# Designed miniproteins, single chains, continued (5), part 89

Each design is a single chain, and the fold is of that chain. pLDDT is the mean over its residues in the fold that is shown.

## One batch from the design tools (miniprotein)

Design m19085
Fold by ESMFold2-Fast:
Structure m19085 (fold): chain A 69 residues (1-69)
Amino acid sequence: VPLSPLQVGAFRVILSRQPEGASSREVAEALGISQSTATRTLNELERLGVVERDPETGRYRISERPRNP
């Protein structure tokens, strides 16, 4: 599945902040976009199985276990 430029950017922000990951606010700040756009982009990456949201912290982290297609 092709990733959009925003999805690639958000993924790189999360990757640079491992192992704790990044919040939608931090992604928004790093990419210079609104928090709403960052949240939408992160939700899209989570749906694709590329990142996972930590329910305790609200942060998104890179998925270490590939989803079986």
Scores: mean pLDDT 76

Design m19086
Fold by ESMFold2-Fast:
Structure m19086 (fold): chain A 72 residues (1-72)
Amino acid sequence: MSREELIKKLEEWYEKQKEMVKDLPKAEEINKALDEVKETLTKGIREGKLEEAAKAAEPAFKKAVELYAESK
Protein backbone atom coordinates (compact mmCIF):
# COMPACT_ATOMS: atom_id res chain seq x y z
CA MET A 1 0.00 0.00 0.00
CA SER A 2 1.40 3.40 -1.01
CA ARG A 3 1.58 6.49 1.26
CA GLU A 4 -1.17 8.12 -0.85
CA GLU A 5 -3.41 5.07 -0.38
CA LEU A 6 -2.81 5.09 3.39
CA ILE A 7 -3.67 8.81 3.60
CA LYS A 8 -6.84 8.23 1.53
CA LYS A 9 -7.92 5.34 3.79
CA LEU A 10 -7.16 7.43 6.90
CA GLU A 11 -9.28 10.30 5.52
CA GLU A 12 -12.16 7.90 4.69
CA TRP A 13 -11.97 6.43 8.22
CA TYR A 14 -11.88 9.91 9.77
CA GLU A 15 -14.93 11.17 7.82
CA LYS A 16 -16.85 8.00 8.74
CA GLN A 17 -16.03 8.45 12.44
CA LYS A 18 -17.14 12.12 12.37
CA GLU A 19 -20.43 11.11 10.72
CA MET A 20 -21.02 8.38 13.34
CA VAL A 21 -20.48 10.73 16.32
CA LYS A 22 -22.12 13.93 14.95
CA ASP A 23 -25.34 13.57 17.00
CA LEU A 24 -23.65 12.52 20.27
CA PRO A 25 -23.65 14.94 23.28
CA LYS A 26 -19.82 15.21 23.17
CA ALA A 27 -19.47 15.24 19.37
CA GLU A 28 -17.34 18.43 19.29
CA GLU A 29 -14.86 17.09 21.88
CA ILE A 30 -14.68 13.70 20.12
CA ASN A 31 -14.12 15.46 16.77
CA LYS A 32 -11.25 17.52 18.25
CA ALA A 33 -9.57 14.31 19.44
CA LEU A 34 -10.18 12.64 16.05
CA ASP A 35 -8.74 15.73 14.31
CA GLU A 36 -5.55 15.33 16.38
CA VAL A 37 -5.31 11.61 15.49
CA LYS A 38 -5.82 12.35 11.76
CA GLU A 39 -3.23 15.16 11.67
CA THR A 40 -0.63 13.14 13.60
CA LEU A 41 -1.06 10.00 11.47
CA THR A 42 -1.16 11.95 8.18
CA LYS A 43 2.15 13.67 9.08
CA GLY A 44 3.67 10.30 10.06
CA ILE A 45 2.60 8.67 6.79
CA ARG A 46 4.03 11.58 4.75
CA GLU A 47 7.33 11.40 6.66
CA GLY A 48 7.48 7.57 6.43
CA LYS A 49 7.21 7.29 10.24
CA LEU A 50 3.79 5.74 10.66
CA GLU A 51 4.81 3.61 13.69
CA GLU A 52 6.12 6.67 15.59
CA ALA A 53 3.03 8.66 14.56
CA ALA A 54 0.68 5.88 15.75
CA LYS A 55 2.40 5.92 19.16
CA ALA A 56 2.15 9.74 19.32
CA ALA A 57 -1.56 9.63 18.35
CA GLU A 58 -2.48 7.01 20.98
CA PRO A 59 -3.37 9.50 23.79
CA ALA A 60 -5.73 11.42 21.47
CA PHE A 61 -7.27 8.16 20.21
CA LYS A 62 -7.85 6.96 23.80
CA LYS A 63 -9.46 10.32 24.62
CA ALA A 64 -11.85 9.94 21.64
CA VAL A 65 -12.79 6.40 22.77
CA GLU A 66 -13.38 7.56 26.37
CA LEU A 67 -15.56 10.50 25.26
CA TYR A 68 -17.53 8.17 22.97
CA ALA A 69 -18.15 5.76 25.88
CA GLU A 70 -19.27 8.67 28.11
CA SER A 71 -21.74 9.75 25.37
CA LYS A 72 -23.73 6.51 25.76
Scores: mean pLDDT 80

Design m19087
Fold by ESMFold2-Fast:
Structure m19087 (fold): chain A 67 residues (1-67)
Amino acid sequence: GSELRKLVNRLIALKLRLIGLEFDKELIENDSSMPADVRQRQLARLDREIERLRREIAELEAQIASL
């Protein structure tokens, strides 16, 4: 297979993971039973993971664009 196919498959996997994290974030934001301090900590953790993953996606998209 071409390098492009490998990068595209990895990009799809990362984007699916991002969708999962965004969904988890929405669930926590909408959970009225969760204490505010716990919610804030969980959201901060998810935001860091989402930002890291978005950077990985951007780097991979740049690699694909350079081909």
Scores: mean pLDDT 87

Design m19088
Fold by ESMFold2-Fast:
Structure m19088 (fold): chain A 70 residues (1-70)
Amino acid sequence: MEEEKKKELEEYINKRLPRLIHDDSPVALELMPEIIKAYNKGELEKAKELIDRYDAEHPLPLPPSAKYVK
């Protein structure tokens, strides 16, 4: 159960980190170093909370794949 939760958190973080890295907004620039630090320390739940906070403030409906279809 613990390993499954860890895997889910790592997958969630890895899916959303590239979006934050390519976002030049002040909020992304402030949160990105904290998320990376938490991830590198193995604080996956903290990294997820920071990502969830960013997503709540900056919701985007379109998946990245939409850019490559055209």
Scores: mean pLDDT 68

Design m19089
Fold by ESMFold2-Fast:
Structure m19089 (fold): chain A 82 residues (1-82)
Amino acid sequence: MVEPATLDGKPATKYEESAVKNGYELHYVVISQVPRGADYGTGAARAEAEAIDLKTGEKIVRSAEVDENGNLVSESESKSTL
């Protein structure tokens, strides 16, 4: 089995939480992905988090990728209205 990924020095895992704040319904989803490419496995990890504001229709998605040494190699953030 592939070892759990880390993001920002913390173990990354699949997690979902819904929250209601001041009439907003927010759903946060964190998904970790651990690709394998080397004999030892690359240890590289990706995590994506998504939040949707149902009142405004705004969607925010963040993704980050770290290498097997824990260095941040890519980070992106996108923001759109639904």
Scores: mean pLDDT 48

Design m19090
Fold by ESMFold2-Fast:
Structure m19090 (fold): chain A 68 residues (1-68)
Amino acid sequence: MLSPEQRAQVQAALDKLVEQGLITPEQAERVLALLEQGRYEEALAVLEEAMGRTVGRAALHELKKVVE
């Protein structure tokens, strides 16, 4: 479970990816839920499907820095 501060930071990062057109709002919501559950492999799969392998992996790495 993420703290309220970690959740807000993850949501802000995902919102920026939506604004950039890299993921959909539905994909952002799914990634947030998966990260809250510690399901990093499934979160990575969503990000890779949306953004490609290199960008998707980089995005997950940055999100993981927030959740520690």
Scores: mean pLDDT 82

Design m19091
Fold by ESMFold2-Fast:
Structure m19091 (fold): chain A 98 residues (1-98)
Amino acid sequence: KGAEKMLEAIRKKLDEAVDRAGRVAPEHAPQLRAAVDEFLSLVEEKGTLEAVKEGIDRLRALGAAGTPEQQRAADEIVRTFESLAPLIAAAARELKLK
């Protein structure tokens, strides 16, 4: 219940970031959205801070492999992840995960 609400809030913020990134690099937006969805599933399943790092590293790798526009889009989503780290940690604790 509480964890679900926290994850929903995280998802909404990340969806907003993907939409903003999509205005910069629309061709890369579906890949960034898929990475965000995969990360949220991983947090629900494992709920570890290491899963957060994995999600950030994956987004950075996608950006590094792309054009400068795609890199800027990936960086914006990464910054959103970083800003949400305390809420993600709270969700992990609510799920009784470390």
Scores: mean pLDDT 68

Design m19092
Fold by ESMFold2-Fast:
Structure m19092 (fold): chain A 81 residues (1-81)
Amino acid sequence: SLIERAIDAAEEALQALKEDPEEGKKRVDETLRLIGEAIQEYPEYSLALMEAAVHLQKGKASDPKEGVEHAEKALELLKEV
């Protein structure tokens, strides 16, 4: 359930980054919070979850186009869990 919530939040963050970068960054913060909770509940997936978090953090620090590409990579990693 936490992984599914993190995936949903990442999809919303990706869409928000395309439409409104400021709102997108807030959605990225919520996704990072959910990933942190998922790492605590599913330590066996911690490496994949941490890699997704790193991509989202890079996305927040990047220009809007690169931020979207990083968010897409994070979503791909979350879906592999």
Scores: mean pLDDT 84

Design m19093
Fold by ESMFold2-Fast:
Structure m19093 (fold): chain A 117 residues (1-117)
Amino acid sequence: SKYEELLEKIEKAKTAEELKKLFEELGGSALSSLASGKEEILEIYKLQLKVYVLKKLVEEKPTKKLLAELYKTEAETILKEMEYRIEKEGVTPESEKAKEEAEKKAKELLEKAKEYE
């Protein structure tokens, strides 16, 4: 599958430029925020692209393995995005509340992933 090949390319990508090219291959418009990606958030961009591709793979051929991987990757993405936000903005009452909500959402997604093991 085209999307299986894209997953491997995303995992092997070492630069934001490589991820941007993969994003363009996916049609580009839905993930425009990735167009100006910087190396310091490379891991977050990889996770965002993996979620997108896993959603397409699930639409193409849903399997328990793909559904589990999708929910697990969504949870990891939310946690990494929140961690990066706190590093950039610092610890405030607002960022702590956002972290608590992110951890709750990630936990719910991980429980969904377990249903498909």
Scores: mean pLDDT 77

Design m19094
Fold by ESMFold2-Fast:
Structure m19094 (fold): chain A 66 residues (1-66)
Amino acid sequence: ALPLAQRQLASTDKVIDMTQKRLAEAKKKAAAGDAAAARQAARLQRVIDSLQSARDSLLAEIARLQ
């Protein structure tokens, strides 16, 4: 259903925004020499990639339902 897909898209966008903020914080700590933060930044990059793929799938579904 279109309304459900739109709500899922909005929810996914919020998670992406939160994860991007966490990534920015991890990158800042990594730049200061925190090796653990550097590893966290790499993991958060992969999470964002996965969320972007999910977002693209939702956009394709919304386009089909329009």
Scores: mean pLDDT 83

Design m19095
Fold by ESMFold2-Fast:
Structure m19095 (fold): chain A 95 residues (1-95)
Amino acid sequence: KKELERDLALSRFYEHLLDVMNELGLTPEEKKLILEAIDEAEKRVREKYPDASPLEFVRLVAEETIKIIREKKHPNEDKLIEAVRRALERFLAEH
């Protein structure tokens, strides 16, 4: 149940992220980079913070995603990070 609640919260964050990525006009390549970064971030956060609440889990995944994006040194890094931050802001505003 605890894992399901975190998965549902992360799914809601993904919905906001997809909307923001479309609004900002991200390319398929940029969208793929963010989604791959989130997949890696989720894995890291689940291992390091197994007891995180659903809201804390999503915030930690977003923070780790931003860190991973910076490590990739993409030309549009600021735009990619903005997409993640706006998605997190929308997610937190609902809770």
Scores: mean pLDDT 86

Design m19096
Fold by ESMFold2-Fast:
Structure m19096 (fold): chain A 61 residues (1-61)
Amino acid sequence: NADLAALSTAEKHIQAALDAYRAGDEETARKHVQAAGDALGHSPATVEWIDAEVRRAAARA
């Protein structure tokens, strides 16, 4: 269904954002986080929260 497709798209963008943050490419990482949020219809505040969590996850490696 459409919701499952949106989740799959968002997951791929979050994985790309993690890779970009680990590579030091903050601009590319932010674009992927925004694309994930857009796929799920999240508000800007929720997208910013997701960005913070992705950065935290990238730093754990």
Scores: mean pLDDT 81

Design m19097
Fold by ESMFold2-Fast:
Structure m19097 (fold): chain A 61 residues (1-61)
Amino acid sequence: MEKEKEKEKLIEKIKKEIAKKQEEGTFDVDDLVKILEELKKAGIELDESDLEQLERYKKLK
């Protein structure tokens, strides 16, 4: 339970950060890629859509 709650909390935090930056118009592709990489390193399972998006952003750089 604790590990699951921790993962959910981290995901929520990341979503809030992304939404905040989008609202402010300061959203960077670099920030998104770094966040997704951090989730992968933390062992959080990403959706196929998220993984494809991460790869596309890396390629565009």
Scores: mean pLDDT 65

Design m19098
Fold by ESMFold2-Fast:
Parts: structure tokens; sequence; C-alpha cells
Structure m19098 (fold): chain A 61 residues (1-61)
């Protein structure tokens, strides 16, 4: 269905955004010698933000 196609696109966009944010967070953590736990907190926040946006977009379909 057209809804299934839109959901697939939302998921693909979410995966791309998450990958980009993860890369940025890891590069900054390495550059600034961020402790592993703080890096994990930042990664968890990025995942939460991306998931929330994905859910919101799907809810509007």
Amino acid sequence: SSVDEQIEKVKEEAQKRLAERVKEIREEAKRKNVPPMDEMKRLMQAMADVVAEEIARIQEL
C-alpha cells in the first residue's frame, strides 16, 4: 500500500539520520576524550530523538 511505502521511506531516513549522528558523536567523543559512559548517554539521546521523530512522522501518515 502507499502507506507501507511511506513507512519504508521514514524508516530509511531515520536510519540515515541515526548513522550520521552516531558518527558525529563518536568523532567528537574521540577528539575531546569523552568518557565511555558520557559517549553512551549522548548516543542514547540521539537514538531517542530519532525514534521519536520516526514515530511522529508515521503517526501523521
Scores: mean pLDDT 86

Design m19099
Fold by ESMFold2-Fast:
Structure m19099 (fold): chain A 108 residues (1-108)
Amino acid sequence: DTATQQRLQGLLRELGNILSDAQSLAADAPPSKQAQIQALLGQADRHLRQAGQLLRQGDVAGAVTHLREAASHLRQALMLILEGTSNPLRTVGHILRVIGLEEDLASL
C-alpha cells in the first residue's frame, strides 16, 4: 500500500544518508580494519540499491529484506569504525539510529 511504500522510502533515504556519513568516517578507521569496513559498506550499498529497485517495482517484501541486510551491514561497519575513530560521539549516534531502523524494519 502507499503508506507502507512511503515509510520504506523514508527508511531507504535515512540508511543512505547514514551510509554516506559512515563512508566519510571510515577514512579515520585503523588501516588494519579498512578492508573489512569497506567490504561491509559495499554490501550495505548493494542492498540499498536493490531495495530501491524493488520498491520501484512494488515488491515491498523484497525491499524490507534488503533494507534489513543493509542496516545489519551498516551497524557492523560502524562498530568497527568506532574502535579507532577520532569522532566516537557521531559514530555512536549513527549506531543507535541504525538499531532504531532495524527495529522499525522488524515490525514490518
Scores: mean pLDDT 88

Design m19100
Fold by ESMFold2-Fast:
Structure m19100 (fold): chain A 76 residues (1-76)
Amino acid sequence: SPQLEELYQQVTDTLDDLNQRLSAAKTPEEKIAVLRETRGRLEELLRQLRELNAPESAIEQVQRVIDWLDRQIREV
């Protein structure tokens, strides 16, 4: 599905942006803000993937990243 391929690209772009923004963040507060914003973006993309009946493997991969972000936010 072209729409699923576009969502996969948006997930990849979101993760690339996360890496860049975390590298630029200088304070714990800035890092938490980046992590929370990225979590929100991935949660919206996950919702769209579920609406399009994406394969469970794709859904689980995005969910694992969200779970990782939740752990990072709690540990900062």
Scores: mean pLDDT 89

Design m19101
Fold by ESMFold2-Fast:
Structure m19101 (fold): chain A 68 residues (1-68)
Amino acid sequence: SPEEKKQEELVKKYVEALRKLAELLRHLPTDVREHIIRSLVKREASELSPELKEKVLKATEEFLEEER
């Protein structure tokens, strides 16, 4: 549906922003970098619907695992 496509595009934009943030923070220890990213995503996702928040948080964890 158009609504599902909008949610998918929003999640993709979040992941793209996380890639740029991770690159900026590349000189920090991995645990510190991951903590900063998780904290920022949790804060920004707080205003999203529960379903979209869950998708964004899941995509964030998948992104962090792939970057290891």
Scores: mean pLDDT 80

Design m19102
Fold by ESMFold2-Fast:
Structure m19102 (fold): chain A 115 residues (1-115)
Amino acid sequence: SIVPSDEEVELAERALELAKNVRSREDIERLKETLLELVSLSDKELAEGLRELLENSTPEQQVALLRTLLRTAVGVLLERMRQEGTSDEELRKKLEEYQRLIEEVERRVREILNE
């Protein structure tokens, strides 16, 4: 089990806060950049490839990629909570809350990109 760094946790928290408040294309761009910055902390080459992929993606492909990146951010936060002694039951509850958030964000991003 790899313990997330404080910087990874800060970026993951920032990404989920941005995701909760997505209302415009500019909000989507800030969310993308924050998620790519999170990825770059572990793999800079992967982050650059994902940036290029996002720039050349259809709206539906961008939604799928953002869903995957948000799941990565959620994984960072849940692992930090686990390391801090959060119970398995509370971790499951948090995972369900984050999954619902990701589904809502996916819907909002799809609507914004198809306007």
Scores: mean pLDDT 89

Design m19103
Fold by ESMFold2-Fast:
Structure m19103 (fold): chain A 56 residues (1-56)
Amino acid sequence: SPEALDRLVEAMLALGLTPEQVARAIQAFLDGATPEQIAKAAGVTVEEARRILAAA
């Protein structure tokens, strides 16, 4: 949903991720990627990726 994507973007930016890291994470998320794949795309830990997804 658009609202979930907006919340995900805001959560990532609030944690200090760059726009490029956010774009890669969003693409992985839309592709149905695992938290591990999202973490790799964003350049964060798996725990951080899980926390971001829970906030959205």
Scores: mean pLDDT 78

Design m19104
Fold by ESMFold2-Fast:
Structure m19104 (fold): chain A 88 residues (1-88)
Amino acid sequence: GPADQARNLADAARSLAETARKMAEEAYKQGNTDYAKRLEELSRKLEEVAERARKMAETNDPDGVREVAAELQRLAAEFEREYEEFKK
């Protein structure tokens, strides 16, 4: 149901946020400060989505769950672009 979907979205967003944070730490070690800051901002946005998804699980709001899912999809696409940059 919507609560289970919201919990799954929260878990997915948190996982992406942790990966972005680790990439930011590596970018700082390599002296790429601007790239590291972009990854930190992406990690913060993903953590915000995870928190909103967790709240949607409590309120059983299917419209809110759909909105959070769409936002996570956009941030996941941004993550993929940053990940391809990281591999260079």
Scores: mean pLDDT 85

Design m19105
Fold by ESMFold2-Fast:
Structure m19105 (fold): chain A 70 residues (1-70)
Amino acid sequence: SELFRLWVAADAALAAAERAGNEEAARYAKQSVIAAQKGDVETARRYLEQAKAASPEAAEAADRALAILD
């Protein structure tokens, strides 16, 4: 499920952004999680991309989560 993949990646990005102290990336990642929970694939993907752009730690965590699911 694309929604499940986005939720897992966004959750991983959120945890990584919070550990890194990057409030901007954490805010975007949280919005991505909320969008995924609502079934909004496009909004979830957009916010995940914003979180990844704002934090290399968030990008790495999201990419690792997606690789494990593939």
Scores: mean pLDDT 87

Design m19106
Fold by ESMFold2-Fast:
Order: C-alpha cells, then structure tokens, then sequence
Structure m19106 (fold): chain A 67 residues (1-67)
C-alpha cells in the first residue's frame, strides 16, 4: 500500500461526517467531537483506501462505539 498524506479538505470532510452522524444520533457535544476525531484518525491512517461512502460508514461505526 502507498502512503499518501490526507489533504486538509479530506480531513475536514471526515471530521464533519463524524460530527454530523454523532449529532444525528443525539450524542453529547463531547462525544460528537470524539467521533469526528476517530474518523479523522482512520482516514489519516488509510487515506488512499477511504471513499466518501467508507468515510460515512466509519463515522456511523465510531458514533455507535461511543454511545
């Protein structure tokens, strides 16, 4: 696998997806930020392997994990 740095735009998109899903699930503001950070970390680890669909799926999984 190639190591490619995630762009700031991709990182912001990942954070927003995580926070949007967390907010949709009724999480606290603290947990919403935690979900966003989790999605960002996942994308930074494997930026080449993450499509928009996979980012959203990861966001939902992260939100469920912090319930």
Amino acid sequence: PEITPASDETIERARKAGEDVGREMGLSEEDIKKVGDTVVDAVRRSPEDFSDEEIEETARAAAESVK
Scores: mean pLDDT 74

Design m19107
Fold by ESMFold2-Fast:
Structure m19107 (fold): chain A 62 residues (1-62)
Amino acid sequence: MSSLQQLLQQQLQQYSQNLQSGVQQSLSSNMPVSSVQNGMNLSVQSVSNMLGVNPQQLYNLL
């Protein structure tokens, strides 16, 4: 539990940074929002696979 909680906190921090970076790239490059959302989903899937949960469950944990 303690190690899982620590990992979850670190992943949430990285996810937040990736989200901010993705939004900035979208604004700079005039990229479609769907492209940014796809990048976010890939990041969430990576974290969810590590934790053994599905992406929808990870969103609920946030």
Scores: mean pLDDT 62

Design m19108
Fold by ESMFold2-Fast:
Structure m19108 (fold): chain A 88 residues (1-88)
Amino acid sequence: MTKEEIYEKLAELTGLPVELVKSMETPEGRAEALARYPDDPVVRAAILVIEYLKQGKKEEALRQIDAWERLGLLDPETAEILKEIVEK
């Protein structure tokens, strides 16, 4: 999966504009997303997925998504979509 395809899929999942999702790769973009959606667990998950993928930490991303699903912070459908984004 290309970087652009990842941003498009995360935008669909979060309901955020693609440009805001792209900016989440930067500290400033992450701060803006968190300020606008402070209590949205899907936005927080998307930020962390971007960070782990940027670092090449696919396995860590998958483990974290599973942990959030078990804690009830992500519904199973959202968790599966995030795992698909990470695996491709």
Scores: mean pLDDT 80

Design m19109
Fold by ESMFold2-Fast:
Structure m19109 (fold): chain A 80 residues (1-80)
Amino acid sequence: EKEKLVNELIEVKSKKLVEKLREEEEKEKKEGPKPPEEVARLVGRLLRELGDVIQLGLEYLKDESVTVEDIKKKIEEVKK
């Protein structure tokens, strides 16, 4: 069950990041295209955030003190 919740955490974060990219596309339509350097920095930041959540999930799987409820709470935090 812990593995399933870690996979759900990663999936929820991925969907959240895709939504942020969609919001940036909508903003670009209003304000005009961003410089390529700014776009690269944004993408790099989002990829790092995804990597951080993957790393956290791996640590949750290694740490026996982390409960299923702790992971569920983290999923709820990421959804906000």
Scores: mean pLDDT 77

Design m19110
Fold by ESMFold2-Fast:
Structure m19110 (fold): chain A 119 residues (1-119)
Amino acid sequence: AGLEALQAGNYEEAVKLFKEEIEKRGENDARALDLLGRAYYHLGKKDEAIKWYEKAAQLGSVSAYYNLGRVYYDLGDYEKAAEWYRKALEGGFIDSAPLLAEAYEKLGKTEEARYARLA
């Protein structure tokens, strides 16, 4: 239900459907929490996206770590972006490596950026 709306670009409907699912099943499905965060992110509601991604991250969602890195990078918070991308990379999300390097470059951490790109 909610995933189909998200994939179709119906982000407001996706928010509604994922919120209904979370209300019925509780805040214990990391995937549903992460997908709700993604729907809010696509709506430009970055504060709401962070809230739901953080809940998914507390449940160990590596996807949520990556998504938190992206939203903090978009906000210009490169310290938090690097922290979350590093957690995603440690969780096996290899696509975080070049983004971690970019966040380090924004912080002037040229050596850490070089090492991240080698991962």
Scores: mean pLDDT 87

Design m19111
Fold by ESMFold2-Fast:
Structure m19111 (fold): chain A 72 residues (1-72)
Amino acid sequence: SAMEQAMIQRLEELAAQAIEALRAGDWSKFLELAKEMEALMLEAHAKNMQAVIAHAQQLLAELQAEAAAVLA
């Protein structure tokens, strides 16, 4: 649906900004962006938007991998 596509787009925008914040060493901004992504994922769960949930989980896995790389 158009709403699911909009939520996926917003999650991708937040993930891109979170990766940028990680690379810049801005942990406070990274945590705020991660919190916004989690809020969208919780909304997707509440509305049973399976496509959004699956995409959010994939983006969070990518963020976790980037965070691990930055911390190494």
Scores: mean pLDDT 85

Design m19112
Fold by ESMFold2-Fast:
Structure m19112 (fold): chain A 113 residues (1-113)
Amino acid sequence: AVETLRQLIRLLREALRALRRGDVERAVRLLERAIELARQLPDPAVRARVVELLEQALEALRRGDVEVAELYVRAALHLAEAELLRLEGAPELEVEILEGIADLEYGVAELLK
């Protein structure tokens, strides 16, 4: 669980760097790998939310909408970071802040798509 989340977080950060460089093909490959890791997450609610966000990011990239894709990837990253902090016993406030940031990023992506 913890190692899967750390690998997922690393892939999502690499995908964001690829998007910022305009390397869409690399970002797509990284996101497809991230979805396969996300499907292995033990919490069904977190798993479903992260997979959905990453599938929405891939759809945005297929349309050429890099800005919307970046927002979905950032939302997935912050949810994964929140779950990792929760599993590591971090204060509830820190987890809630990351979940709130993810919800905001998702909301902006949904508004712009």
Scores: mean pLDDT 88

Design m19113
Fold by ESMFold2-Fast:
Structure m19113 (fold): chain A 68 residues (1-68)
Amino acid sequence: HMEELLKKAEEAIEAGDVETFLRYMDELFREAQKYDGVVNPGWEGVEAGVYLIKAAVLAVTNGLARVP
């Protein structure tokens, strides 16, 4: 599911659809929070983090980056 959300986010940003990209990023954050809220030993939380990082890198690369 998170991998599918990331692919849709990538498609949206490539198409220049910033709103759709941000909606998929929000869904991705929401899915990642489920793993954080449920203490599961293993790879699930780490995978969620990797998908979030990939989405953030896409945002930076395509000029959606926010300077702190």
Scores: mean pLDDT 63

Design m19114
Fold by ESMFold2-Fast:
Structure m19114 (fold): chain A 140 residues (1-140)
Amino acid sequence: SMKEQEAHEQIRQEVLKHVDELTDHLNLFVDYAKLTKNYEKYKEKIEAVVERLRRAARMSPGEAGLLIAESAKDLGDTLVAGVEDLGKTNADAARKAADHVRLAADHLKRIGDLLGSRRDEIYSTVDDTLAKVDAIVASL
C-alpha cells in the first residue's frame, strides 16, 4: 500500500510540475495579449483554465482526464482567438505568442500521457489548436 501511495503521489507531483510549466508559458502569452483590446477577457479565461488544471491534479485520473480535456478545449479556443487578434495589428507579437502556445501544448500532451485517461481526446484538441494557430501565423 505504501508503494501504491508513493506512485500516485509521484504522478500527482509530475502533473503539477507540467501545470506550472504550462502556466509560465500562458503568462507570457497573456503579456502579449496586453497589446489587444480583449486583454482582460483573455486573462480571465486563461486564469480560470489554470485553476481547473490545478484542481484536476488532486482528482482521480478519470475525473482529472475529463476536466483537463474540457479545459484544453476552452484554452485552445482562447489561445487561437488571442493569436488571431494579435496578428491583426502586430505580426511579430502574434508569432511570439504562437511559440508560447506550442510550448504550453507540449506540457498539456505530457499531462495526458501521465493520466492516460482521455489522452487521445487531449491530443486531438491540442493538435487542432496548433493547426489553427499555425494557419493564422502562416497568413501573416
Scores: mean pLDDT 88

Design m19115
Fold by ESMFold2-Fast:
Structure m19115 (fold): chain A 70 residues (1-70)
Amino acid sequence: MDALIEEQVRRAREWAERDPQGLAEALEWDADTSENPEAAQHYREAAERARAGDVDGAVRAFREGLLARS
């Protein structure tokens, strides 16, 4: 459901602002353990953007990963 995706996206934004390295590590784990290659690509992009300090880009890529996996 969209509401659940929005909640996860909101939490990812808060995490990116507070601990971008920790979020990037979690997103790399999500990419490595994902059975969906499209979702894995988006999670990897989100991790790279989080490390770069691009919070909006990280959140957008993470949302795309969640939608691909749904």
Scores: mean pLDDT 82

Design m19116
Fold by ESMFold2-Fast:
Structure m19116 (fold): chain A 94 residues (1-94)
Amino acid sequence: SQEEFNAALRLAHLTLLARAAGIEVTDEERELLLNNTEENQEKALEMFKKKLEGMTREDWDPEAREESIRKLRELAELYETDPEKAYELAREII
């Protein structure tokens, strides 16, 4: 469905952004994003903020960051040209 498609894309985008920053997305954070309310967004943001504050420069993985950026670009291009393939890629990322 369109709702499932949009949820998958949101989760895939977050997963790729988190990987670029060297952060893991937990099952709790996935649940919050799938039920996208203002309260859940604030809770997810606070959880990510705490992870970022705990990270050091040594936690950076340049290869993982570059791969995540490439996947973000690919997902954005597929969303405009072939939404079905965008959905498949989003599911692969999740």
Scores: mean pLDDT 69

Design m19117
Fold by ESMFold2-Fast:
Structure m19117 (fold): chain A 94 residues (1-94)
Amino acid sequence: SSALEQFEREVERLLARFRELHPDRPELNALVEAGARALLEAARNGASEEEIRAIHRAFMQQLAAWGRETGDEEGALHGALAVHEMTQLLLETR
């Protein structure tokens, strides 16, 4: 669908920008990319709002844990904001 294609393009754009801003954080980039992949699969499968929000919650928990384990709380916050933006974009296309 055109809405799905637009969402896929916006996610690709956000991921490219996140990598450009955080080139020294490969583990954080991988975690944000995993969140993007989960949201893209949810979009392709017609997941409910509840399922999309569950994905968001899971990645918020993973990013918070990563921040605590690495001490990179600023990186974890930026990753959380990126996943949150992708989640809001998907919910707005519903």
Scores: mean pLDDT 90

Design m19118
Fold by ESMFold2-Fast:
Structure m19118 (fold): chain A 84 residues (1-84)
Amino acid sequence: MELLRIIRTAQYQSTVEEEADTLGLPKELIVGLYVNGKEVSPDTQLKPGDVVTFVVELEKAKEYLPESWVSKITKDNTLDLDSL
């Protein structure tokens, strides 16, 4: 299974699950969740400036992501949404 890391900086108070929902990704595709480099649960509360990393199955995630974002995935399977 090839994994994709999706990175986003939180802009407001939310939960990790709410941020994942705004990406259009089903919860079932997420195999790992990290905030500021630490593994967390979906119910973890975010504050502005927290760096969230979603680890997902690469091929399945491509079905849900915009083609413009898929084209920005690096060879190291990273998608930095803050760089878009």
Scores: mean pLDDT 81

Design m19119
Fold by ESMFold2-Fast:
Structure m19119 (fold): chain A 75 residues (1-75)
Amino acid sequence: SSEEDYKKALEIVEELRRLEESETDPRRQLGLGVGEGMALISIGVGKVAKDYSFALEMAEKAKENALKAAEEGGL
């Protein structure tokens, strides 16, 4: 459901925030922050479109990319 997709997308944002707060490397922290921002933009688009399925998919991709950037020690 749209409500479940919205909730899952918000959970991804909270997960990225927790990772960012625990990160001590400024470059990896920036990568995680960019991921959080992209996930939030996706949720905003979903709210306007009245469709959070795409927002959830984009949030999941943002998280995947942010984690890869953090592992590589960069943006």
Scores: mean pLDDT 78

